# Ledger of designs, part 72: designed miniproteins, single chains, continued (4)

Each design is a single chain, and the fold is of that chain. pLDDT is the mean over its residues in the fold that is shown.

## One batch from the design tools (miniprotein)

Design m14650
Fold by ESMFold2-Fast:
Structure m14650 (fold): chain A 123 residues (1-123)
Amino acid sequence: MITLTQSGGGTVAAGGSVTLTYTVSGADLSEKKVVWEQRKLGSGFSELLGSIDAATGETWIAPEYEGRLTLSVDVANQQALATLSNLQPEDTGVYYGALAETDENGAEVRLIRGSGVLVTVVA
């Protein structure tokens, strides 16, 4: 059974930064992609922040987070990390990591999603 643990949420002052950690057990992270998503408070859906392919190190960041979001993987410790800087009150929401792989047709298959962590940005 694959187990995913998220940490690093909490209350942050505007202009500050937060680092979110996603720890994987029961699967080899080196062969997977990690997708990061945010759900704003009161929203029924999540928006995509970025993704990193642990096998290649290839990273995609959504345009609105360019220059503010850094994604990395520590394969030896089975961890993926997301650091979001220059936080604004509108960045308040639940942040999710999801473990995914690419199928034979090139489509991303989300294998499991973490429970999420709340980040609250105060002025």
Scores: mean pLDDT 81

Design m14651
Fold by ESMFold2-Fast:
Structure m14651 (fold): chain A 62 residues (1-62)
Amino acid sequence: DKNVAAVEAYAYHRQGLPQSVIDEMAKQAGMTPEEAIKRGKELVDKMAAAGREAAREIAEQL
């Protein structure tokens, strides 16, 4: 899945892994490294926001 590969590229970039590893993930996503990192960040940020809202709603009902 292109989204999974993009998220992995972003995660590896955040961990400071070699550019060659990031390039390989971007290739699997069918994107440039910059595009894969950007897409991965956007997807992670969106998931984090949704998860945080869901967690707060559940906690308030606890």
Scores: mean pLDDT 76

Design m14652
Fold by ESMFold2-Fast:
Structure m14652 (fold): chain A 81 residues (1-81)
Amino acid sequence: SMEKALETIFKELEEWFRKNLDELIAYAKKVIDDPNASKEKLLATLFLLRLALEIARRFGYPEDVIKELEDLIQKIEEKLK
């Protein structure tokens, strides 16, 4: 079923997240600093950061990590105005 497929993807995403959170943060900073970043690239990065924030909260990540993700989200939202 679609629900079981999504559960499998979510478990794979959790494993990926643990290993690659720092890479996502670094990528997001590059997108924010890029004056030529397309609207689609900003929106995709925003989606990934929001997903990462939700996963980080669920995993009980430190407040400093949560705040950094929230700050990056805000900066991308400002660029989309």
Scores: mean pLDDT 83

Design m14653
Fold by ESMFold2-Fast:
Formats: structure tokens, C-alpha cells, sequence
Structure m14653 (fold): chain A 97 residues (1-97)
């Protein structure tokens, strides 16, 4: 399945993002943000497997915007930038699938 390759690429982005967030956020916040992003990625993959690419893109954009706004509001602009970059990569993977 073309979505199995997309899933592997998304999982790679999640691993890289977890490491980057751990470097720029307090440990408890990094863990919570990483868990939230992982949960969103699972929903994105499920929507892709169901053929709902528009739903997958909506989930990516909604989770990105919410997480970025949350981190910026709390004074973590570097964390927000990491999350934004991660979801831009995930959006591209979804579009190419």
C-alpha cells in the first residue's frame, strides 16, 4: 500500500521531532506535546488508510495550528517552529501519497 510508505515517513518525522522538542522545551511539556503530535499522526494515518485524504490534511492543519498557537502563547517560539516544520513535512507526505 502507498500509505504504508507514508506511515514510515511520518513515523521518522515524529522521532526527529521528539528529539528536537526535548532540546527546546521543558521535559514535561516536551513529553505532552510529543504525545499530542503522535496521537494526531495516528489519526492522520488512519484517515489516509480509509482514503480520506482531505480529512487527513484537515487533521494535520488543525493540530499544527492548535499546537503552534499554544506554544507561542506560552512563550516557546522555538518549540512552535519545530512543531510547524514537522507538520509541514507531514502535510507534504500526505499530499504525495
Amino acid sequence: SKYEEAKKKIEEVLKETAARLAAVLPPDLAARVTANIAGAAERVIKLMEEGDIDGALAEVRMTRDAAVAYLRARGYPEGAAVVEEAFEKIEEIVKEA
Scores: mean pLDDT 88

Design m14654
Fold by ESMFold2-Fast:
Structure m14654 (fold): chain A 76 residues (1-76)
Amino acid sequence: MEEEIWKEAEATLYYMAGVLALKDGDYETAIKYFEKAIEVDPDNAAAYRLLGEAYRKLGKVDEAEQYFKKADEIEA
């Protein structure tokens, strides 16, 4: 279960880095980190939701809507 532990740590670190970038207004960096987080942990609904927020802040409304829908599907 060593591999699963490292994947969880990696996903958490990417997610936290994305959150910090989003708070700093670095939306492009936030997107990169959230994309890494969902690549490692595709069930992270919070990462999809914040990825949608980052896209919305960049004015990419269509992409934002897609990620919000994905977050809702995971939480369903």
Scores: mean pLDDT 81

Design m14655
Fold by ESMFold2-Fast:
Structure m14655 (fold): chain A 91 residues (1-91)
Amino acid sequence: IEELLKELERLMEEALELMAKLEELLKNKAEKEKIEELVEELERKREELRRLLKEIVSKKPTSKEAALKLTVAGILLAALDFEIRRAKKYL
């Protein structure tokens, strides 16, 4: 489970970086093709995060650290859904 939590943290950091790049592209009115590629990458990261979250939850972790990381990951998934949906309206 500790390795899964580390992988979760890594994926969350990657997703946050991609979200920041998407926000910059949207503000700068970048080419649709660039926005679409980044949205596709974010969709892949979102599915990877969902899979990993389900796997960790299935292990029924009891630590406060696991509970906190799972909560933060859930919030990030909701933010990813929002940002992807918003970006698709520009395409």
Scores: mean pLDDT 82

Design m14656
Fold by ESMFold2-Fast:
Structure m14656 (fold): chain A 80 residues (1-80)
Amino acid sequence: MEELKEEVKRGLLELGVPEDTAELMAEMAASAAKNPSMTVEQFKNLAYSSLVSLGVDEETAKRAAELAAEAVQKAKEEAK
């Protein structure tokens, strides 16, 4: 889970997401990966909405949500 947080944070920073927002997204991704009731699609939609609400540009938010969702999917697959 710490690797997931680091991966998401680094990826979002490379996309131009502010550090505080990237850190928050990394925490959300880790929580989503631990929650068996939350699908990758549900998390992707939540991440996008949260990023846009926090002032991230729509195009950057889409890419960031996709990257975070891919990391969550990988973590969920590796947990079984």
Scores: mean pLDDT 81

Design m14657
Fold by ESMFold2-Fast:
Structure m14657 (fold): chain A 103 residues (1-103)
Amino acid sequence: SLEELHAEIRAVVREAVELVREAVERYPDDEGLRKILRELEELLAKFERAPPTLEELQRTILALQEAINRLLELGDEELAARMAALLDRLVGLYIAILELEAA
């Protein structure tokens, strides 16, 4: 189950990276989106090498929240909604990890 949770976290973060790449292509002059992309790519690279820590999962959640806020500021409700769905999945996985560590 823990290995499956880690695999699903990697899948969600990979989807988030692809979504922010699409956002950077739509808004190439937006430095905020480029910074979020770099952070998510660094986190994904770490998670492909080693299981995510709780601190790294919290950083990932904050990065997705920042991406949603920035997309809403840019008026892109479509990409913001898609990112919000990924955030909901990531928060659920974070809670599942906390429950397993408490058991």
Scores: mean pLDDT 89

Design m14658
Fold by ESMFold2-Fast:
Structure m14658 (fold): chain A 66 residues (1-66)
Amino acid sequence: MSEEEKKEVLELGKRMAESLRAKGYPKAAEETLKLAEELVKKGVSKEEAFEILDRHGVRLVIEEAA
């Protein structure tokens, strides 16, 4: 993953986390930030990272809302 792609993945993670925290899902927000950081460390593609964040974001909201 390029430095530019890493920045975009982290920016998306932060944006998603801010949205989740504003909606009352602080645990989902924290896990989303951790996931974005892990994906950057693993060096997956930007497209793959975005797909994983989207999928996990939904799951984390369901888990916290339950």
Scores: mean pLDDT 78

Design m14659
Fold by ESMFold2-Fast:
Parts: C-alpha cells; structure tokens; sequence
Structure m14659 (fold): chain A 59 residues (1-59)
C-alpha cells in the first residue's frame, strides 16, 4: 500500500472504531463505498481495516 492508501485505511478504521464503540454496529456498506472511491478492492482490504479498527478499540 502507498502512504496515501494507508492514510485512507487508518482514517476509515478510526471512524469504524468510533461507530462500533458508540452504537455497537459498523456500516460495512459505507466502508465498502469509501474504499471503492479510493480505488481499493473492498474484499481484499476490509480485513486490514478490521485489524486497524480493532487496534483503535483496544487502545
């Protein structure tokens, strides 16, 4: 991943973690849409976003 792509994933992961902590749910379709807009394959990249979001939740 480029530094720019990684920054997008970090931002999405943080947003997902905040939503999960606030509501107990994550809007996966919204995350997929944002990844597609960034030119990333959601199915390849979602596991990475999940791992990054989990780190934010555990912190």
Amino acid sequence: LSPEERAILEELAREAAEEALRTGKVDVEKIKQRLEEAGLDPEKVIPLVERLALRHILA
Scores: mean pLDDT 76

Design m14660
Fold by ESMFold2-Fast:
Structure m14660 (fold): chain A 73 residues (1-73)
Amino acid sequence: SKLLEEARRLLERARRDIEEGRQLLDEGKVTEGIGRILRGIGDAFTALLLAEKEKDNPEAQELIKEALKLLGG
């Protein structure tokens, strides 16, 4: 479905942004690092909401698990 495709795309971007944001913080680029992490968190939350609309789909359950891991881990 288009919802799960968008959720997957947002999670892929979220993972990258959070990882790159943490690396920017380690380099002393605080404003850029925080901005990237916040964008990633927002995308992960949006992906969670999109996947939750199709929660009976096993693919959606996988995406929900990944989103929660990014938000709570």
Scores: mean pLDDT 86

Design m14661
Fold by ESMFold2-Fast:
Structure m14661 (fold): chain A 60 residues (1-60)
Amino acid sequence: DAFEEGRRLYALGRYAEAAEHFRRALAADPSLVEAYRNLAAALRRLGRDEEAEAVLAAIP
């Protein structure tokens, strides 16, 4: 499960890999609100704050 793997990677501090897995989770299920929030959190850890805000604005 891409979402669960993303959460594991985030817990390990692997934020770039976590963000990639959260994007894959959203490609499979665009209604998964938790994946948008987790992706935004990972992007903020990477200093990509503008992208994080755009992701949160895309929540359905």
Scores: mean pLDDT 87

Design m14662
Fold by ESMFold2-Fast:
Structure m14662 (fold): chain A 65 residues (1-65)
Amino acid sequence: VTKETALAIRIMAEGFELGISVKVEMVDGVIKVTLEGASDEQKKEAKERIERIAKEFGFKVEIVD
């Protein structure tokens, strides 16, 4: 399991806990996360959690909603 795969699994798990549909892609060393079917409050919480996790793993994140 690569570091990128472990990070993607962590991000998807956070999405499931929040009840949000999350798509994770690696593009040119940046992790692109797409959020679907979420309220503004859920999106805010998801963005904060995803950014925190990505920072811990040393990756850049781009969040699309």
Scores: mean pLDDT 78

Design m14663
Fold by ESMFold2-Fast:
Structure m14663 (fold): chain A 73 residues (1-73)
Amino acid sequence: MAEQLAAEGVREADEAIKLMEEAKKDPSKRDEYIRKGAEVASRLYDLAAEHPEVADVFREAATRVGKAIREAK
């Protein structure tokens, strides 16, 4: 269901943001965690295109992940 997918997307975004915070603390994990964050953001944008009824939720989540990635670099 679209609402369940939106809730799961928000959880994935929150976990990706936590990985970006860990990437800031551990340079050895930075590239791996940034890659994982980029994969999450990409999936959220794809879900926004597939589910226009909840697209704003996915786009907002993807935007937050993208900001966290930029801050981790």
Scores: mean pLDDT 82

Design m14664
Fold by ESMFold2-Fast:
Structure m14664 (fold): chain A 99 residues (1-99)
Amino acid sequence: SEVEKLLEKAKELLEKAKEALKQGNLEEAIELLREAIELLREAIKLADEETIPEIKKLLEEVLKLAKEVLKKSTDKELLLDAIAVILEVIGLLIEIDGM
C-alpha cells in the first residue's frame, strides 16, 4: 500500500514531465523526472523482497533506466520515449499490487 502510493505519485510526476516535454520545457521535465526517481528509490527501499521479489527487481531496473536517461540524454525525443516506458512499467506494478 505505501509502495503503491509512492508509485502513484511517481506516475503523476512522470505524466507532468511528459506534458512539459510536449510544451518544449526540457528543464521542467528533467526536474520532474528527478523527483520521480527519488520516489522510486523510496519504493524500492520499502518493497518486501521476500513477498514480491519480481516487483522489487522491476523497480530497480526502472530506476536504473531513469538514471541512465538523465545522465546521457539532452535529446527531448529520447527522454519522452524513456518516460513512456517507465510509465508503462509503473502502471503494470500498480495493477499487480495484490500479489
Scores: mean pLDDT 73

Design m14665
Fold by ESMFold2-Fast:
Structure m14665 (fold): chain A 68 residues (1-68)
Amino acid sequence: SAKEQAFELIAEKLKELGYSDQQVANYLALMEDESLETIKRGVVSLLLSEGKEELAREVEERLDELIK
């Protein structure tokens, strides 16, 4: 599903930033019942807060492809 693809992308990128498997699992659990638009807004905000502007833009664009 689109949500499964979104979660896989988010997990991959958060692990690349040094988040543990448990931290990633906890974050995704908070997003489990949210819409793809809310998930996108949440992860983009998180990445921007970490100063990862280029990664935030890449993730936003890739998630927009799943929402369309």
Scores: mean pLDDT 84

Design m14666
Fold by ESMFold2-Fast:
Structure m14666 (fold): chain A 75 residues (1-75)
Amino acid sequence: MLEKELEEIIKKALEKSRGLGEAVLLVSEELVKKGYNDLAKALIALLDGDEEALKKLPKEAVELAKKILKKIEEA
């Protein structure tokens, strides 16, 4: 469901960004705009190393955010 939208969001963020941090922020901004607030929060918390924030988020959002971050890092 979300995977095809995520691929497009990641691609556009990578085209506009000058680094990993900026790409993550652009992806998170687009996710918030589309209503995926928990996923956006998980992605920012992973970037910041905020383990306390991650513990408060749904496990599904954290797992998907880890996959997104890995795709951004591998690009």
Scores: mean pLDDT 80

Design m14667
Fold by ESMFold2-Fast:
Structure m14667 (fold): chain A 93 residues (1-93)
Amino acid sequence: MEELKKIEEIVNEALEKLRQSGLPDDVIEDVELALKALVNYYKKNPNLSKEEIIERFRRVLDAVLARHADLPPEVQAKLREIGEELIKKLEEI
């Protein structure tokens, strides 16, 4: 329960950074949907290990970056920056 709250706080902080980033709305919506789906998965599976949680977030980051690979380099770089910061904060839990 406590670990899930920290994950939700980290995800919400990352989503706020995304909304303030100036990235295209469709990119923000794709990331928001993917992250909310992961949080809902963890709510149903609260005994997942930290390693499994981080692996799933990294997989989602890779998938989102792959879907947006044809976008301008600055968009990809900003998305990667926010995603890597999210993963780093999850690793610090």
Scores: mean pLDDT 80

Design m14669
Fold by ESMFold2-Fast:
Structure m14669 (fold): chain A 90 residues (1-90)
Amino acid sequence: MEEERKIEEELRRAEALEQAVDTLEAMTEKSIKTGPEAARGAAIAAESLAQAAKRFKDEASPEVGVRFDRIYERAKAIAEKARKAAEELE
Protein backbone atom coordinates (compact mmCIF):
# COMPACT_ATOMS: atom_id res chain seq x y z
CA MET A 1 0.00 0.00 0.00
CA GLU A 2 2.64 2.57 1.02
CA GLU A 3 4.96 1.52 -1.83
CA GLU A 4 2.12 1.68 -4.38
CA ARG A 5 1.11 5.14 -3.15
CA LYS A 6 4.73 6.34 -3.29
CA ILE A 7 5.15 5.08 -6.87
CA GLU A 8 1.91 6.86 -7.89
CA GLU A 9 3.25 10.12 -6.40
CA GLU A 10 6.61 9.61 -8.15
CA LEU A 11 4.87 8.97 -11.50
CA ARG A 12 2.74 12.09 -11.01
CA ARG A 13 5.88 14.17 -10.30
CA ALA A 14 7.64 12.70 -13.34
CA GLU A 15 4.65 13.57 -15.56
CA ALA A 16 4.54 17.12 -14.16
CA LEU A 17 8.27 17.66 -14.77
CA GLU A 18 8.01 16.15 -18.27
CA GLN A 19 5.25 18.65 -19.09
CA ALA A 20 7.32 21.46 -17.55
CA VAL A 21 10.38 20.54 -19.64
CA ASP A 22 8.25 20.37 -22.83
CA THR A 23 6.82 23.83 -22.06
CA LEU A 24 10.27 25.21 -21.23
CA GLU A 25 11.72 23.86 -24.49
CA ALA A 26 9.05 25.71 -26.51
CA MET A 27 9.40 28.83 -24.34
CA THR A 28 13.20 28.80 -24.74
CA GLU A 29 12.91 29.15 -28.54
CA LYS A 30 10.74 32.26 -28.00
CA SER A 31 13.08 33.62 -25.29
CA ILE A 32 16.14 33.32 -27.57
CA LYS A 33 14.33 35.38 -30.23
CA THR A 34 13.37 37.98 -27.59
CA GLY A 35 16.94 38.71 -26.50
CA PRO A 36 19.85 37.84 -24.19
CA GLU A 37 18.05 38.62 -20.89
CA ALA A 38 15.12 36.36 -21.83
CA ALA A 39 17.54 33.62 -22.98
CA ARG A 40 19.40 33.91 -19.65
CA GLY A 41 16.10 33.53 -17.79
CA ALA A 42 15.30 30.37 -19.75
CA ALA A 43 18.74 28.93 -18.88
CA ILE A 44 18.15 29.59 -15.15
CA ALA A 45 14.69 27.96 -15.33
CA ALA A 46 16.18 24.90 -17.07
CA GLU A 47 18.94 24.61 -14.43
CA SER A 48 16.26 24.68 -11.69
CA LEU A 49 14.30 21.93 -13.47
CA ALA A 50 17.46 19.80 -13.79
CA GLN A 51 18.17 20.18 -10.05
CA ALA A 52 14.57 19.22 -9.19
CA ALA A 53 14.78 16.11 -11.40
CA LYS A 54 18.06 15.06 -9.74
CA ARG A 55 16.54 15.51 -6.27
CA PHE A 56 13.42 13.50 -7.11
CA LYS A 57 15.54 10.71 -8.61
CA ASP A 58 17.35 10.28 -5.25
CA GLU A 59 13.97 9.56 -3.60
CA ALA A 60 12.44 7.61 -6.51
CA SER A 61 12.04 3.92 -7.25
CA PRO A 62 14.49 2.70 -9.93
CA GLU A 63 11.74 2.29 -12.55
CA VAL A 64 10.67 5.94 -12.11
CA GLY A 65 14.22 7.22 -11.56
CA VAL A 66 15.05 6.56 -15.22
CA ARG A 67 12.33 9.06 -16.20
CA PHE A 68 13.89 11.71 -13.94
CA ASP A 69 17.28 10.98 -15.58
CA ARG A 70 15.74 11.73 -19.00
CA ILE A 71 14.18 14.95 -17.64
CA TYR A 72 17.57 15.96 -16.20
CA GLU A 73 19.36 15.43 -19.52
CA ARG A 74 16.67 17.31 -21.47
CA ALA A 75 16.73 20.21 -18.99
CA LYS A 76 20.54 20.36 -19.15
CA ALA A 77 20.42 20.49 -22.97
CA ILE A 78 17.90 23.36 -22.84
CA ALA A 79 20.07 25.23 -20.31
CA GLU A 80 23.19 24.89 -22.50
CA LYS A 81 21.31 26.03 -25.62
CA ALA A 82 19.87 29.07 -23.81
CA ARG A 83 23.22 29.95 -22.18
CA LYS A 84 25.04 29.77 -25.52
CA ALA A 85 22.40 31.97 -27.18
CA ALA A 86 22.61 34.52 -24.35
CA GLU A 87 26.43 34.66 -24.63
CA GLU A 88 26.31 35.07 -28.43
CA LEU A 89 23.76 37.90 -28.13
CA GLU A 90 25.63 39.44 -25.16
Scores: mean pLDDT 82

Design m14670
Fold by ESMFold2-Fast:
Structure m14670 (fold): chain A 94 residues (1-94)
Amino acid sequence: STFERLVEEFEARIRGLLLQGEQEGLSDEEILARIEKEVEGFLAWVKREHPEVYEKFKEFAEEVLKVIREGLAEGLSIEEILARIRELTEKALK
């Protein structure tokens, strides 16, 4: 489905940004700023191109952002944050 494709594509983009931020030695604040900008841009694109799934996808994207914010605030590793995001993705695809 369109929703399943968008969820997997979004997860792949967020995963890439988290791993790149870790490799570049960015601060948690810098990583979060990059993620928030990507979420904003991806949501704007989904609203324009796939308005029929926008509300459902927005709910998922907001939950992913919450997991990242809370994980970084708790001092979790990027690997642990990615594992939590994957669990959220699998739950969304049920």
Scores: mean pLDDT 89

Design m14671
Fold by ESMFold2-Fast:
Structure m14671 (fold): chain A 66 residues (1-66)
Amino acid sequence: MDEETLEREVRLSLEIMKGNIAKKMKDYEEAIEHYREALRLAKELGDEELAEILEKEIKELEEKLK
């Protein structure tokens, strides 16, 4: 694994963690922003299963803001 791939994997984990924390605090807009960044990173890493999970979480949180 090169530095670029490692950085993306670490950032992916961090963004998911930040999104989960924001969601627990009911900061849904902040949670959506972190999950969107995680989704971008998951797609760049080819993690299709995780990308689908993140897309579902984002849609559910967007409904909370309506």
Scores: mean pLDDT 84

Design m14672
Fold by ESMFold2-Fast:
Structure m14672 (fold): chain A 62 residues (1-62)
Amino acid sequence: VEELIRKAILYIRQGKDDEAFKLVEEAIKKGATKEQLNYLLEVAKKYGRTDLAKKIEELIKK
């Protein structure tokens, strides 16, 4: 899970939003916590990935 989160952060920084989102979905399937997902949400917001941030927020709501 932690390795998937690290890769997602790298893709967010690179602007590869679709690849980052796939890693977020995989992390959820492998038991990522709400805290880990909120961290990814904040990283997406910090790097101005508005659409990705909205998608992550929807996943957190379940």
Scores: mean pLDDT 80

Design m14673
Fold by ESMFold2-Fast:
Structure m14673 (fold): chain A 67 residues (1-67)
Amino acid sequence: MTEEERRAAAYAQEKLQEASKVLPREKTIEVGKKIAEVYFEGLEKGLSFDELKKRIDEVVEEAIAAA
């Protein structure tokens, strides 16, 4: 795992933890799965940390807005 990949994973976990404070458990699990999906897709495509961060932010913000 590269340093960028590790930073993106840590950021994803932090954002999921923040989302869990405002979302019910079922929605938090759904968000976690979506974050994992965009993270692994991004790694396969060779996306940078900043691009991964943006995609993770979009997933979390959409979930909170939809709740």
Scores: mean pLDDT 79

Design m14674
Fold by ESMFold2-Fast:
Structure m14674 (fold): chain A 95 residues (1-95)
Amino acid sequence: MERAKKRIEALSKLNQATLEAAELVKKTHPKGDEYAKLVYRIAGAMVANPEKGAELALEHPELVEAFRIIADGAAVYDPETGKLLREAVEKAEAA
């Protein structure tokens, strides 16, 4: 019971983080609607292929704050996925 509940809560937090990141992009960027779609695509790619999700994050340094929110949510769901995204965000920010 406890294990299943924690997994559901972790997935819920990832979904909430993705929604928060998409809303942030809609408010802060002139192409907000297009970038919100990209945020959802990257979040989906992270679940299916974390390495590809990290690569997509590196291609969009303008979305660094949105990707931090997703990385924090992903870390609750899967620590390895969260780590890959956080490293990608740090690398994009340093570039």
Scores: mean pLDDT 72

Design m14675
Fold by ESMFold2-Fast:
Structure m14675 (fold): chain A 68 residues (1-68)
Amino acid sequence: SDHDALSAALVEGIREGLPLRLEFGDGSVIEGDLSDPAVATAAAIMLAGEEGQEATLTAGDRVVRGLA
């Protein structure tokens, strides 16, 4: 599932404390370090709230595209 790929990338980014950029097809963007719990929480909320939206998640040098 594309959602599973995005969720897995977010989990790995949190584990490694990586820089995050999460973009949605509606133009919504969140950026920050995943070592910050506020950033990790906001990213998880946005990913859950944007069900069916195209999403691009960049964690460090890894880029994953899918549906939220």
Scores: mean pLDDT 78

Design m14676
Fold by ESMFold2-Fast:
Structure m14676 (fold): chain A 97 residues (1-97)
Amino acid sequence: EEEYERLAKSVEELGKKLADAIKEGNRFEADVYLALILIQATIAANYAEKKGLSDLAEKIRQAADELVRAYEAGDPEGVLKASKELAEIIRELGKKV
């Protein structure tokens, strides 16, 4: 559970940094933060699949896709929403393992 809480907090913090980078027009920082969130989402989804929690793995992938869509749209509020949703799904995964 503690490992998943740390991962969830990391995703939320990176989501805030990504939103700020978008607001400032810092494309390089935004790309770095997005990549770090997507790596963490992929790891979480893979662990969910290995534990037979395919519905949670799918929710993680959907939240990651929403994050990418918000980023492509230049929507910092959408990025914050998607990253918070992703973090909550990761917390839910931690409670079921």
Scores: mean pLDDT 87

Design m14677
Fold by ESMFold2-Fast:
Structure m14677 (fold): chain A 67 residues (1-67)
Amino acid sequence: MSEGGGGPVPYDEERTIYATTADGAKAEIKVKNGEVIEERYSGPNPEKGKALLEALRKAVEAHKEVL
C-alpha cells in the first residue's frame, strides 16, 4: 500500500499553542499534523483549565476550515 500518487505533504513539525488568563492560569496544547496530541493545564482552577483546553482545541479545529 505504498501508492499515494499525490496529496498534501504532511508536515512533521509540532506547534505549541497556549493561553493564559488574568488569574495566572495557563493552558497548553501541542499540535502535530493539525491534530492535538497533548493537552496540559497549570493553575488553581482545573475546571477553568478544561474550558481553556476546549477553547484551544476548538480554535485548532476552526483553523482546519480556512475559508
Scores: mean pLDDT 68

Design m14678
Fold by ESMFold2-Fast:
Structure m14678 (fold): chain A 93 residues (1-93)
Amino acid sequence: MKVSEEKFEVEVKLAMLRMLAAVAKSSSAKTISRAMVERMVELARELAESGDEEATREAIELLREVLRTAKEKGSEPEVIELLEEAIRELEEA
């Protein structure tokens, strides 16, 4: 059973998502890039696929925070749409 490896992968992915969310919310970032959002969405989906409900819940909260910041910073509609779709898909899972 790969339980130890899967738990470590979940913790690493969650840490990466937390870091990206913190960078996106920082005052030094004028806009949130599409590439950054695509990576955050991918990490969140992988966390959901892991079956870790706690990690998935935190990933959804991080994406919601990033979505709020993206709207506040006037990010491109495509960036906002990617975040909204990802949050919806994860909440339905």
Scores: mean pLDDT 78

Design m14679
Fold by ESMFold2-Fast:
Structure m14679 (fold): chain A 85 residues (1-85)
Amino acid sequence: MEEQLKKDIEDLERAIKRVRELLDKVTNPEYRAQAEELIKEAEKYLEEFKKDPSNRAALQKAVNYLTAAALVAIGGIIEEEIRKK
């Protein structure tokens, strides 16, 4: 159980880093700001999960906010590709 908990935390931390790397490709400041706010919420719920590993709802919220942040970042990249045309 503790080993799985460590893996879940490490996987989320790696995913957060990957989404932040996606933001480096987003040139639109509104998309960047929105995605950064969502990443901040994901980090908040990840910290809640680290404090209380029985709080699976916090883990789910961290995943949901990080997924939303990734979608916003991808949306910003798509907008830039449309603008190139």
Scores: mean pLDDT 82

Design m14680
Fold by ESMFold2-Fast:
Structure m14680 (fold): chain A 53 residues (1-53)
Amino acid sequence: SPRDELLKMISELIRLIGDEFEAILRGDEEAAREYQQRLDEKMQQMQQFEQQL
């Protein structure tokens, strides 16, 4: 269902946020930037999905 798909997307965002924090904590600025980019892309995809419904 659309709700289940949205919840799945939210779970993926939470994981990416955790990955970015871990990269920041270990001082990996390159990885942190890559995770931030992936977060931005995922947020955009989620917003587009939500707007279609």
Scores: mean pLDDT 82

Design m14681
Fold by ESMFold2-Fast:
Structure m14681 (fold): chain A 58 residues (1-58)
Amino acid sequence: REELKKELLKAIADILAAIGDIFEAELRGDEEKLEEAKKKLEEAKKKLKELDKKFEEL
């Protein structure tokens, strides 16, 4: 199950990175970067939900 663990860690890391990007973009007032960061966060959340569903089916 190392593969699932690595995917989970990657998804979590991507979420944290996106959150950091959102805060930085808001601090700088960069609307374009804010939208990009929010989009990445949504994609990372979707990936995490997919992994959670696979975990629940064990």
Scores: mean pLDDT 78

Design m14682
Fold by ESMFold2-Fast:
Structure m14682 (fold): chain A 68 residues (1-68)
Amino acid sequence: MEEKKKKLLELIGEILSIIGEIYELEEELKTAEGEKKKELEKELEELKKRLEELKKEMKELEKEIKEL
């Protein structure tokens, strides 16, 4: 139980960090042009994909904890 709760908190922390990074990149993207804009868009896509993976892991852990 304790270990799963620690993993859940770690995942939540990582998710929040990525959400913050996405927000910052979206703000930069509003003023970016040319190659810089393309670079930021690529970074955003990578972060959004990672966020989806982490959310899936979090949901699986939440289910395991609730079923105990």
Scores: mean pLDDT 80

Design m14683
Fold by ESMFold2-Fast:
Structure m14683 (fold): chain A 58 residues (1-58)
Amino acid sequence: SMEERRRQYREAARRNFETREAVEGPLSPEERERLEATLERLVDHALESSREVEEQRA
């Protein structure tokens, strides 16, 4: 489902963020907010692209 894919994308992004924070040090609150907003837009875009591919199969 699209909701499950969205959750998986968010979990993967969160894990990558934690790994990078451990290496590079903690991000500022402003940087965290901008990164989160950017990731949400990328996830939304990926889900829209996936939906179009599935529709083409019909």
Scores: mean pLDDT 70

Design m14684
Fold by ESMFold2-Fast:
Structure m14684 (fold): chain A 97 residues (1-97)
Amino acid sequence: MSREELEREVVAALGIMTAAIIRKAAEQNPELKKALEPVKPLIDAFVDALSAGDLETAARLMEEAAKQLEKSGIPEAKDFAKLLRKVAERLREVAAR
């Protein structure tokens, strides 16, 4: 495994872990759970893209998920949107190499 392949795997794992953390937080916060309902298909789609090694598609879907979370006006959803945007930026950086 090359260093570049390892970096791609690490960033993909961070994306999948971010999705798991968001889902877990939603179980403890009913307002966040409601904000996540329209975003859930986008989260499922970017996790599938990450699992398939399609980092560019995953980054794009994470950006769209972040945009939908920002529309909710919920502070916790905005914090997760910032995290998703940061992970998407890292995915684009690694995909370009």
Scores: mean pLDDT 83

Design m14685
Fold by ESMFold2-Fast:
Structure m14685 (fold): chain A 97 residues (1-97)
Amino acid sequence: SPSKKAIEAGALIALGRMYLYLGKKLMEEARKSEDIEEKRKLLEEAIELYKKAIELYQKAIELAREAGDEELLKEAEENLEEAQELLEEAEEELEEL
C-alpha cells in the first residue's frame, strides 16, 4: 500500500502536470497571436504556470524520496526536467519580443 507521503507525491505530480498542460496551451495561443502585447501577456502567464509546476515537482521529489518510491521519484524528476526546458523556451521567446 502507498504511504501517505507517496500519495501526497502522486497528487503533487498530477497537479504539476495540470499547470504544465495549461502553460503549454497558453504557449500555443501566444505563438498564434500577431499582437505583441497579447503575446507578451500569454508568455508571462505560461511562465508563471511552469514555475508553479516546477515547485510542485520539487516538493514531489522530496516526498517520493522520503517514501522510498523509486517510480514516483523518476516520474517527478522527468516532469521537472520537461517543465524546466519549457520555462527556458518561454523565457527565451519573451526576450525575443
Scores: mean pLDDT 92

